# Designed miniproteins, single chains, continued (4), part 114

Each design is a single chain, and the fold is of that chain. pLDDT is the mean over its residues in the fold that is shown.

## One batch from the design tools (miniprotein)

Design m15964
Fold by ESMFold2-Fast:
Structure m15964 (fold): chain A 78 residues (1-78)
Amino acid sequence: AKELIENIEKMIEDLEKIKENLETLSEEEKKELKKQIEGQLEQVEELEKKYPDNPEVQEALKRLKKALEELLKEIEKV
């Protein structure tokens, strides 16, 4: 459980760095990133179902989901 939370926190940090450098990415890289984020959102939903009684994990997953959704919105800006 602790290792999962630490991994989630690291993922959030990495997503924030990607968001700051989003304008430097090619169209191909943005398309691949979008696909990866969509896959990660599905994994978050499955983890939420797997750890319903763990409030620390639920809170970490909620933060991760928000970071992923915010990054998706930035990628989808036309």
Scores: mean pLDDT 81

Design m15965
Fold by ESMFold2-Fast:
Structure m15965 (fold): chain A 70 residues (1-70)
Amino acid sequence: SRSTFELEIRSRSDLGYLGGLDKSNSGIIRVVNEELAEQVKRYLDSRGIPYEISEEEKEPEPGVVVIVLE
């Protein structure tokens, strides 16, 4: 069974939670602004982890980005 996770990135310190991720992980990452979302995308790209951007939440706060890991 694949372990599914849910993670919220609210500040730069929360980027540390990404350090344990690899291509076998699946789940969602909610990021509270576009600047942090850009940093998350660069990290995932550097590790070769596939992802997509989603509008999963119907009423997100302005600037919130949802990143889905395959």
Scores: mean pLDDT 71

Design m15966
Fold by ESMFold2-Fast:
Structure m15966 (fold): chain A 64 residues (1-64)
Amino acid sequence: SAVTQQEIDDAVRAIERAVLATILRRLNIPLSADQALELIRRASRELGRPLTSDEATKVIEEAA
């Protein structure tokens, strides 16, 4: 249902932010999770597919 899809989407976004915040902290990268997520979204759009964790990490490292 639409309500269930919205709740899943909200949970996925929260997980994405939490994962990115952890990666940024571990790599000592001075980006917010939202800034990193926007970079990943743009790269994903360019590729036409979701990024792997390694590709996502590389994109945020290059932008820092």
Scores: mean pLDDT 77

Design m15967
Fold by ESMFold2-Fast:
Structure m15967 (fold): chain A 111 residues (1-111)
Amino acid sequence: MEAVAWSGADAAGEVRIADLEPASEEELKKGIENAKKAKELDPALAALTEAIITFLEARLAEPVDREALRRALGTLFGISDELFDALSEEDLQRLAAEAVRLAELLLKAAE
């Protein structure tokens, strides 16, 4: 990816490598749990929460399931197959962070 990720460094510090990673493995796992809970509380959210679960599980898989990522991103963000093929690893990390935040929002809305 040519675009430099925004530096999330605090005002007192320089950019750290950890600050360039938008979501940790722990955050991805928490996003999956939040999406599962939201789905149980509000079945109307099933399609959206299932797509979040699929996306985050595919990101945690070794090796990464590219086909599952493509389908989930199409559902969550309307990303076409052509756009998916153009996405960098940094783009996928940012989208995963957004999916984690969406799962938290959906859980709060379902409660």
Scores: mean pLDDT 72

Design m15968
Fold by ESMFold2-Fast:
Structure m15968 (fold): chain A 100 residues (1-100)
Amino acid sequence: MLTEAALKATENYLNAKTPLEQEIALAMLLMVYGVARATGDYEGAAKALEAVLKKLEEAKAPLSVLALVYEALAEAYRKTGDEEKAEEYRKLAEKYRELA
């Protein structure tokens, strides 16, 4: 499942000791979502991203990083037909991007 890979990338991001390590971990997280897009596993992507979001929020991650996760969640829910959640996450992504 995508959740384990996404959570591992998130853990690597939070434990990164250098800006380069943080960028590599974020790229890996985006790559996990890219695999979901390529395979059409948007339900798995949504579950993985919700777990990632919870971990990032608990760790007080930067608003710019949270905005990226909210954007990915909005797309995943839109692709699964959950228009209400897609709209909610899209608005959160916009708000957090403005605050960053």
Scores: mean pLDDT 80

Design m15969
Fold by ESMFold2-Fast:
Structure m15969 (fold): chain A 55 residues (1-55)
Amino acid sequence: MPDFLNPDQETLDYEKAEGGKGALAEAAMKSGGRDEIVQSLARAAEAIYKIKEEN
């Protein structure tokens, strides 16, 4: 689907301009979308919250 490619080029172009974050956007697309990235971010946020609670 053409829409399927458009986000990749637009997102990758934006992330590549960022410097090295292009890999993050590409991983999201390759790993099956945002679900995995969202889960990873949620885990990171929870870990930070837990560290704050324990610390």
Scores: mean pLDDT 55

Design m15970
Fold by ESMFold2-Fast:
Structure m15970 (fold): chain A 68 residues (1-68)
Amino acid sequence: SEGEEVFLKRTAATHGADGAGGPGGPSLVGAAARDPEGLKAQLRASELFKDLSDAEIEAIVAWLSTQR
């Protein structure tokens, strides 16, 4: 999905090609389920994601909300 691809690409770029996973995968998944609007605001303020469009951030949060 679009959100999955954007999220993984951004987190992989931050950790390098040898890295796997993001800075807060499980906690971000929980945040997406509990407070999706708050997570969108947090991502917009994050150094890793603040340059993304609103549509890309919404796609990320929507994808995270489908994870467990």
Scores: mean pLDDT 65

Design m15971
Fold by ESMFold2-Fast:
Structure m15971 (fold): chain A 61 residues (1-61)
Amino acid sequence: GKAEAEKLLEEYAKLVAELSPVAGEIFRKYDKPIYLEMIEKDPEKAKEILERKIAILKSLL
């Protein structure tokens, strides 16, 4: 649901900041609102995308 997608978005945002603090700030200002719109329109698709992106980022850390 939306709550689970929002938790994944926060996890992803934290991982971006862990990789680069500057990228984390840019993500929260510009990209996070786009993901929040995606979650509002289609939370299950947003979850799928975020889970994939989290897995990729974790492989780089």
Scores: mean pLDDT 85

Design m15972
Fold by ESMFold2-Fast:
Structure m15972 (fold): chain A 74 residues (1-74)
Amino acid sequence: SPLSRAAEAFIEDALGAVENAAANPGLTPEQVRELHDLILAEADRLLPTLSPEDQERLERTRREVTERVEELLA
């Protein structure tokens, strides 16, 4: 089943933002954490408005983003 437009946009934007951060050697750990916090806040805002299928995919994206951020901060 296709994702809602909101869920799809969030997933694309969140993953893109983290990979842009990964490509920027000038980012501070504080800036990476701020980006992570902003992504998690938007996920929390969207999550209760989504179907169960879209919620599962958004939660998967949240985990992927968190793992990638932890790699960048290691």
Scores: mean pLDDT 84

Design m15973
Fold by ESMFold2-Fast:
Structure m15973 (fold): chain A 93 residues (1-93)
Amino acid sequence: SMEEIREKSLKKAEELLKKYGIDPNTKIKVPEWLQILYDLPEEVTIKEFVALAYELYERGDNESAHFLIGTLIAKGYLKLADELAKVIPEPVP
């Protein structure tokens, strides 16, 4: 179910942030086009952002999930991006 996917994604995000000592409540800006597409606020917590990447991948939106990895790289969250890239494959061309 979508609820189970979200719950598991949030748990994965929490465990990953704890592993790297990152404050889960740190704010990060959501890409504007994803705000529109998924009815998301302008800023979310880093925990919600990482959970969103996992959730979008499980829901089949691999392109958006991979774009969020790129956003993490741009913001300097290199360890989070590396861990997500192990699970979320690149979009098929």
Scores: mean pLDDT 84

Design m15974
Fold by ESMFold2-Fast:
Structure m15974 (fold): chain A 97 residues (1-97)
Amino acid sequence: SDEELLRLLEELLKNPNDLELWRRLLELVRKQDDEEVLRRALEAVREAIQKATNPEVLELALEIFEEILRKSTDKELILRAIAGIFDVIGKLLDLEL
């Protein structure tokens, strides 16, 4: 549901390393087709990954950006999802090197 997804985004920003919140968000994003809700999810995920340090969380964030990219036809949303993917890759490289 849109309300559950938006509530999860608020919880995610407060607890950016909570693996269960990220897993639930990925599940909801996979079922979401509203581009405005996906745009809000994208912005919250981009903010949360800046504070996230758990590689498993970063891998889930990558899957969320890939789902948004796959579903979107909006140029701005596509470009921001691509930027989010590169942010995650850079952060994973810093943590694993």
Scores: mean pLDDT 85

Design m15975
Fold by ESMFold2-Fast:
Structure m15975 (fold): chain A 83 residues (1-83)
Amino acid sequence: SLRAAADAAVQVIERMTEEGIEAVKAGDLEKAQEIADTLRRTSDEAARLADLSTDPAEAAALRRVSDTARRGAERIEEAIKKA
């Protein structure tokens, strides 16, 4: 289902965000930046697909994925700046 797919995507994004933060703590800033860049691309793609969607429920699910990925990237980028 659409909701289950969105929930699964959010869970993957949250795990990736955790891995990015762990990479910062380990001093692997290159890995952290790569994860942040991947989450930025995921956010941009989900936002683009949401804008193209004619189904409000699909658009809302894609916006949730986009927002989660953007916040994940921002958290990693902030952690890198403070490293």
Scores: mean pLDDT 90

Design m15976
Fold by ESMFold2-Fast:
Structure m15976 (fold): chain A 71 residues (1-71)
Amino acid sequence: VKVVDSPEEIRKNLDKLAEQGVKHVVVPVGVPDDVVEAAKSKGIEVRSVTGLYGDSLDEQTEKLAKKLEEE
């Protein structure tokens, strides 16, 4: 799992992420569908983690990573 600050970062670095064997990318903001589809075409799944109320970003990212591995 890799955390990326923006959808544009995913789009620009998509080939590098795929080359590094990254399968899951988490973004703390909403991600446009075109970015999600571009990543999916490279075998990368993108998840947005918005509304960080109460839990830290690290805790929400860890919980999401576990759900992605178990689903």
Scores: mean pLDDT 68

Design m15977
Fold by ESMFold2-Fast:
Structure m15977 (fold): chain A 97 residues (1-97)
Amino acid sequence: EKRELLFYKIVRIIDKALSEIAKHLTPEQRAELERLAALAFVKLYFEILNGDFEGAKKVIREFFERVLDLVPEEYRDFAREIFKKAMEEIDKLIKEF
């Protein structure tokens, strides 16, 4: 139950970050973002429930890298900064868990 709560807290942080980036995406890029997020969240859920927090962070990092490839070049630095802040918040949340 506590690990499931941690998963939902992490998903909220990621969703907030993705919401900021999605404003700069086309409808087609946004659909691909939603597909990538769905796949990443399934994998993240199992890593968190298994207590593999290093595996969880790896899933998030790989997901953020794939999203950066979708983002138009002019917004990539903005997206990197958003993802950096999200990762710092996630690292703190896991450390305090």
Scores: mean pLDDT 89

Design m15978
Fold by ESMFold2-Fast:
Structure m15978 (fold): chain A 59 residues (1-59)
Amino acid sequence: MTTEELVDEAARRLGISPETIRTLAAMVGMTPEQVAREMLRLADEGKTPEEVVEELLSR
């Protein structure tokens, strides 16, 4: 899966924009691919979109 495919899939599952994921990646010092993978993992664990964003920002 490409970086764009991962970002788009994470955006779709969490109901946020791909641009928001890229902004979050810049804020937490990660690549968009790393953030998208982490968001998908947290969503698979049953976390809400709000909990996923909070978890990433708490790093």
Scores: mean pLDDT 80

Design m15979
Fold by ESMFold2-Fast:
Structure m15979 (fold): chain A 84 residues (1-84)
Amino acid sequence: EAAEKISKVLEEAAKAIEEVNPEGAKILRELAENPPLTPVQVVGTALLLVAIAEELREQGHEEAAEKLIEAAKEILKIADEADA
């Protein structure tokens, strides 16, 4: 269940950036197909989303960057709720 929710968040994030960062979108889609299963992997994925978002902001893609920050927060929330 948590893995399915995280996969969906990552798929939507990939779709949001595919036109402006196709390489980042490819990485996020690969993660959506094999979603993070451990807390360490979820944190690592969230940090990756933040790193891509920062790059997008530097390129002037603020809305796409904001969506990636929201995705990072959402996957961390899903993982936290699954640990309860």
Scores: mean pLDDT 83

Design m15980
Fold by ESMFold2-Fast:
Structure m15980 (fold): chain A 67 residues (1-67)
Amino acid sequence: EELKKLVEEYKKILDEITKLMREYRRAQQSDSPEAKARAEELRKKIFSLGNKYVEIKKKIDELLAQK
């Protein structure tokens, strides 16, 4: 049960990172100050999610060792 929750969270984070990466790339295509501000915000969110992604992966590996 916990394993399934972690796997779901892991996939959810990946999906979110993927969406944010697409937004980030679009923002970088624009020279506007608004686009630059959005890109910086997206970069921070991606970085934070990347850290969570790695942490959840470790927890999943621990639970899988029990099965």
Scores: mean pLDDT 79

Design m15981
Fold by ESMFold2-Fast:
Structure m15981 (fold): chain A 77 residues (1-77)
Amino acid sequence: EELQKYIDEAKKLLDELKKMFEENKPVSEIIKIAQKAFDYIDKALALDPSNPEALKLRKELMDLLVEYIKKVKEKQK
């Protein structure tokens, strides 16, 4: 089913983003992968707006990006 495919792709990209944050990959690459993850989540939600897995992934992705931006901008000293 297309819904499950989009969810699986989003999960894979979220895992990639977590690894990229740990490895200090370039910001441009992180943004590109995050954009792809949001695209798959949006496609999943277009098929099922109440899908709990897609909504959970959206929350996780948003939280992850907020933490990333916070760490990049809130450099100590």
Scores: mean pLDDT 79

Design m15982
Fold by ESMFold2-Fast:
Structure m15982 (fold): chain A 93 residues (1-93)
Amino acid sequence: DSQKLTQRIFNIQRIYFRYNQNDKGVKSVDDGLATVARYGATPVDLNSIINNVSQTYGVSKQTILNVANTYDDKQIIDYLDKFDQRRRDVLLS
């Protein structure tokens, strides 16, 4: 439910942050919310986290939700950590 989805989205947020920081030096547009999600706080407003990830990494909110609902945490981390553009395009399309 919402708590498990929040957990998955913050894992996605962590992976996207690392990906963009390594490739482009892009900083999160909302470090406060990203930090809260990353370090295990359960935010009451899941949409704010989704919106932050969407704005920070240039992906649609629906794409983030689709990834979070379709793939387990291990699959998401494995695909994104490899920085395989083909894998990322499949997950984010």
Scores: mean pLDDT 52

Design m15983
Fold by ESMFold2-Fast:
Structure m15983 (fold): chain A 88 residues (1-88)
Amino acid sequence: NKAVEELEKAAKALVEAVKKQDGEATSEAAGLLMVAIGDAMAEGLAEEAIKILEKTIEELEKLPETVMVKNTIEGLKDEIERIKKEAA
């Protein structure tokens, strides 16, 4: 599924950008991630989207604790809660 593939790609780009502390790349990857989440939700793939975001949080939690890492994790947690409410 294209939306799931785009989600995986954006999630990986987000982790790499955050690891490099690249604010521009992080913002771009986050934007692509939000679009892919919307597409996945429209196709009824909320569970797959949540799983990808949860794995992304796990990857971020393995990085050194920076403000960018903390803010990105909190943003993804907020998106998981939004998806759960929208899918219910």
Scores: mean pLDDT 84

Design m15984
Fold by ESMFold2-Fast:
Structure m15984 (fold): chain A 99 residues (1-99)
Amino acid sequence: SMVEEIAELAKKAEEYEKKAEEYLKKGKRKEAAKYIAKAIGYRLALLGLAMEYIGKEVKGKGPDDEAFKRIFEAGVKGDLETVEKLLEELIKKYKEELE
């Protein structure tokens, strides 16, 4: 079920967010960044599936499936720098299309 997949992605994102917070409290910034990247990746996968489930589009365009997939893959690998770069590119693209 897509609803069950969305719930599982949300649960994983929340678990990684909590783990990132624990590493930040311990001063382990590099480990925290890895879990922040994972959380962002899972949140974007969740958003993509949720938008597909609802059948909604952003100004007549659905989510950029390839961009979301790349961010998810970088996130799972803990590559926060790549996640941030791809997010900035995606935000710029949608901002230009929405303005």
Scores: mean pLDDT 72

Design m15985
Fold by ESMFold2-Fast:
Structure m15985 (fold): chain A 96 residues (1-96)
Amino acid sequence: HMKKKELEKKAKELEQQINDLRASLEGAGATDPGFAEAFRLAYEAVKSSPEEREKLIKKAREVTDDETADGAVAAARSLHELEEQYKKYKEEIEKL
């Protein structure tokens, strides 16, 4: 069915975007350990409850400067949004 094929194509494209972003973030973390730790904390934060999120973001700001921490939070949010959209496409494919 066309709908299934279109969703499979979108899921594949999104999977590639997720893989590319992860590779880019790993490269950035290899260059800047402060970014790597801030990203790890921020990525955990975006998947956590609001209460735990605040604690993790505060820790991220303690391990690096505010600009780097804000960049890590933005990157973690972007990655999580792509992963959630990928999950949504996979769920829709399973329903077809």
Scores: mean pLDDT 83

Design m15986
Fold by ESMFold2-Fast:
Formats: structure tokens, C-alpha cells, sequence
Structure m15986 (fold): chain A 72 residues (1-72)
């Protein structure tokens, strides 16, 4: 959980200025434990964001996928 939360925070910080709606959606999905929605929003950040935001979004996606496997 902490790893996924920290990785999401880095992706949010990188994308907040350019894509505030996408970061709000990703944060809300994660807080709701809707990890599939969080992953989909991170994919949008990776596709539409800066190279820095895309790299952090991919790291957050890996951390959330690991969290999903631990909770299954």
C-alpha cells in the first residue's frame, strides 16, 4: 500500500499542472480502492503527459499492479 501511495503521489506531482482532472480522477479512484480505474487514468497520464509524468505514471501503475496481486 505505502509503495503504491508514494508512486501515485509522484505521478500526481508530475502531472498536476498540465492535467489536473486526470490526477484528481486517479487520486479518487485509489482512495475508493478502485484500482482498475486508477490504472486506466494512469495510462491516460502516460499517453498525454510530459515524458517525466509518463515515467512516474508507469512506476505508479507497476506499484498498484503489485498491490492488486497482494490483495487478491
Amino acid sequence: LLEAFEALGRAVAAARATHPELVAAAEQAFMDRDYDAALATLDEIAARGSPEAAAEARRAKQAIERLKQQLA
Scores: mean pLDDT 80

Design m15987
Fold by ESMFold2-Fast:
Structure m15987 (fold): chain A 85 residues (1-85)
Amino acid sequence: MKATVTIEVDGKKKTYEADVTKVDENTYKIDIPEANLTITLTLLDEETGKLVVDGQDLGTAKRLDENTWVAEDKNRNTKVTITFN
């Protein structure tokens, strides 16, 4: 499975193509080879998840639509958007 990942740090956005592996029923491993980054999305319910970027907890992710999840850490001025293809 493929995903499009947009990472915004300090207002600067970069968009990447990612490879998605389902690790278990609620956990997705999202690899971004171009950035050498791995994101883990763990589903808590239908609208809420946890996002970890390269071992750093970014906090709570929210579902925006059927295929799109967003997590924002305002203290680190970081926003990650994941769209499953």
Scores: mean pLDDT 83

Design m15988
Fold by ESMFold2-Fast:
Structure m15988 (fold): chain A 71 residues (1-71)
Amino acid sequence: KEEEYRELGRQLDERGASGAEIKAAATSPEQYKALFDGAVEAGVEALKRAVDLVVDIREQNPELAKKLGEE
């Protein structure tokens, strides 16, 4: 899981984004949407990694899952 964060972070960092951006997206629906849209434009593989990473973060952070479920 942590390795997935680092790997996706490296690819995004090369484009001007960092691993912190991914974590921010997992804790905020607005940031998640921005990252997701960016991943779609970057390519299918990046999209899959972003989705899997966010899902993993949500499971590790029940507070985010609760927020998305209630909203």
Scores: mean pLDDT 54

Design m15989
Fold by ESMFold2-Fast:
Structure m15989 (fold): chain A 74 residues (1-74)
Amino acid sequence: SLSPEQLEAEILAAFAVMYLSIARREKDPEVRLEMLKKALELAEQAYQLSPDNETIRRLLEEVRKALEEAEKEL
């Protein structure tokens, strides 16, 4: 069974994935950047709660890369 911290991390990660998915379909670069910043905040919170979770670590890396690419378009 998951600890409360692990469950919270998975919920936060799920929201981060949702924002990342929205950002990847968004055509407006300003809105895309805003969605990616929200995804990053959630992914970082999830990582702090569950630092040994490889899925969350990969998600954080993916969000960081997407944010860097989006910032270069502004």
Scores: mean pLDDT 87

Design m15990
Fold by ESMFold2-Fast:
Structure m15990 (fold): chain A 76 residues (1-76)
Amino acid sequence: SLEEDRKREEELIKKGDEVFNKLAEKYGKQTIQEKIDNMTPEELLEFAEKIAKEMSPEDKQALSYFVLKKIEEKQK
């Protein structure tokens, strides 16, 4: 249903924010933002793959969703 799809999207967004906050704590919020802003879609995918290697499956899904959203924003 539309409500279930909305809830899943909201959960993925929340998990994406949590993953971003963990990365910001490790690398610094400004450094992560600069990397994301300056990366090509291909570089962003490579960066995500390297980080994802040490993540839980749930964090990997959230990271993938976050990365896809950023790629969409860069291509539009």
Scores: mean pLDDT 71

Design m15991
Fold by ESMFold2-Fast:
Structure m15991 (fold): chain A 71 residues (1-71)
Amino acid sequence: STFDIYFNLGKLYYKNGDYEGAANAFEEAAKSPEATNEQKVSAYLYAAEAYKELNNKEKQAEALQQAAELR
């Protein structure tokens, strides 16, 4: 699925220290139309972790808010 492709890509970028690439890939995973709410929550939480590594507090908070709205 499109979710799995972007989510796995995000994890790969994160492991390689490409936190900007990771955040973008996780956000694309979260926007996948076939993704469940649980999958979207997971993707936003991973995006928030990537934004934290980038010291981007605003984008971290936005990602956490998106995750919260799906619960």
Scores: mean pLDDT 88

Design m15992
Fold by ESMFold2-Fast:
Structure m15992 (fold): chain A 103 residues (1-103)
Amino acid sequence: SREELLEQARKALDTAERTLEHAKEVLKEAKKKGADESTINLAEKGIRLAEEGIRLAKEALDKIEKGEKVPEEEIRKLILEAEVKAGVAAIATGVANLVLKKM
């Protein structure tokens, strides 16, 4: 149902935001330990891409919750977008964490 899809979209976005915040903390630690500039730049690009995508998905979901009528397929796309951005943030975390393990 639409209500179930909206609940799933909110949960997916909440998960993506938590993953993004974790990625930001790991990146801060990598910077403090003197990780190389290329690794930091790659992780920062991934984090920025995830943050922008999550922000846009949240704005879209907020409009739908406030009464914008969209097909259920668009809500499913928001769920997928949130999951993809969580994946991007997780990859950025992995990149930063690899440098921490070598230091």
Scores: mean pLDDT 80

Design m15993
Fold by ESMFold2-Fast:
Structure m15993 (fold): chain A 69 residues (1-69)
Amino acid sequence: LRERVAEAEAAARAEYERRAPEGLSREEVRRLTVRALSEALDVSEATAEKMIRGEDPELIAEVAERYEE
């Protein structure tokens, strides 16, 4: 799980840096992070957003189990 989260953070950072010359709002940065996490963990954007907010601990635990190899 930690590796997947780090991968999502790296992807979001790369996209942020690529678009930095245009400027990005906090909302746009948040959406990039949600999308990157969704793709890295293979979950819906709604699930990724809940994970970022620390909501739905049971769902977070189930996702973590898939990546604790």
Scores: mean pLDDT 68

Design m15994
Fold by ESMFold2-Fast:
Structure m15994 (fold): chain A 91 residues (1-91)
Amino acid sequence: SLSEEELRDQFLLLSALLLSDREAFIESGIDAAIAVLEQALAWAEEKGNLLLKARVLDLLGEVYRLQGKEEEAAAYFAKAQEIRDQLGDTR
């Protein structure tokens, strides 16, 4: 398992790559990225960090979209939006 610091650093790297260089993200290995994001999601759930949980869910949605898995992507985006609604980010 990755440490909290390692998960944070990997999450920030993956987020930056997805937003700025999708080709580099694909070349770095989508399956490895999913594994890191799933660990970050579990950690966020354990700590009750809803903001981090929503961000990780959005990144999982984007990764599944890159794989052409639109149904899975939509489910992750919906979960992220439910958390944002709970936090009042749209008010």
Scores: mean pLDDT 74

Design m15995
Fold by ESMFold2-Fast:
Structure m15995 (fold): chain A 59 residues (1-59)
Amino acid sequence: MEEERKKLLEKAKEIIKEYLEQGYSFDVAAAKAANFLLKEGVPVEEASRITAEAYKEVK
């Protein structure tokens, strides 16, 4: 039912980890993940929710 959302969450977490490993701040890493989700066609509100969840799970 929500398998696609789970896949997007996993990708968002990966993006956040990659940017953090390169020395970027959590805010920048989260913004990059949100931008990715928007490009994948995710609505702004849902992209924000997925990004926030990914951020909490990475931290």
Scores: mean pLDDT 79

Design m15996
Fold by ESMFold2-Fast:
Structure m15996 (fold): chain A 82 residues (1-82)
Amino acid sequence: SARIQAELREIEARMKAAVDEAMSKRPLSAEELRQIGEDVVNRALAESDLPPEDKEKIRAVVLGGLRNDTSPEVVALAEEIL
């Protein structure tokens, strides 16, 4: 769906901005990166008018990626999906 793709791009942009801002002050731990990602996803989906089924799909995909080790490969896959 074009609407799902637009929401994923918005989450990607917000996550990148939040990580870049936090990293400008100090290096981030894997736990801190995960928390920033979870907060961005939860806020974006709360503001979205997508059907509940689509919100759950986005949440499952993004949070599934964030639950894995924040290795460069996992981050790249999350960025591709986002």
Scores: mean pLDDT 71

Design m15997
Fold by ESMFold2-Fast:
Formats: structure tokens, C-alpha cells, sequence
Structure m15997 (fold): chain A 57 residues (1-57)
């Protein structure tokens, strides 16, 4: 395993957590447009995490 790939995985996981928290707050505040954007961002981060996990093995 390369330290660089592991660091990228940790960074993506942190971004996913931040986006999830922001989405919950957007929903609480009734900001449906922001909630949709954050949901799309989360889906993109999941895809990147899966691709990176496949490279790590």
C-alpha cells in the first residue's frame, strides 16, 4: 500500500463526513437546493472512494 493512496482515502472520507453534516443542516434550514448539491457531492465522493479502494486492493 502506498501512503499517498491511504492519505487520499482519509481525505475523501473526511470530505464525505463534512458534506453529510452540511446536508443535514441544509435540510433543517429548508435549503433544498443546497441539500441536492450536497447529495450529488456525497455520491461523487463515494464513487471516488470505491475507485481508490479498488486500486489499494
Amino acid sequence: MTDELEAQRQALAAQYEAASKARVEAIKNGDTEKAKELSAQRDALVAQLEALQAQIG
Scores: mean pLDDT 81

Design m15998
Fold by ESMFold2-Fast:
Structure m15998 (fold): chain A 95 residues (1-95)
Amino acid sequence: MEELRRENEEILARLAPLAEKVRDEPPEVAFRKLLEAMKRLIEEGRLLVALQAVATLGRFADDPIAAETRRAAEELVRRTLGEEALERARALGAA
């Protein structure tokens, strides 16, 4: 539990400057840069980023890169935490 909290704080600290930098970008370009960063963190095994991607990217199912990123996130969550955790992450996105 403590390791996940520390990792979440580290991820948020890394992403805050990126959010500021993409503020001046066209929304489409900003979204693509955020998806690339998220996908890289998921490939590194960053479980909290994967949980967030499962919860939030469902609304962008029509974007193939967002859909692929969400599938990679679902695979990591399922493999690491199991199906129940994956269903809970999906439910958070629906709430």
Scores: mean pLDDT 71

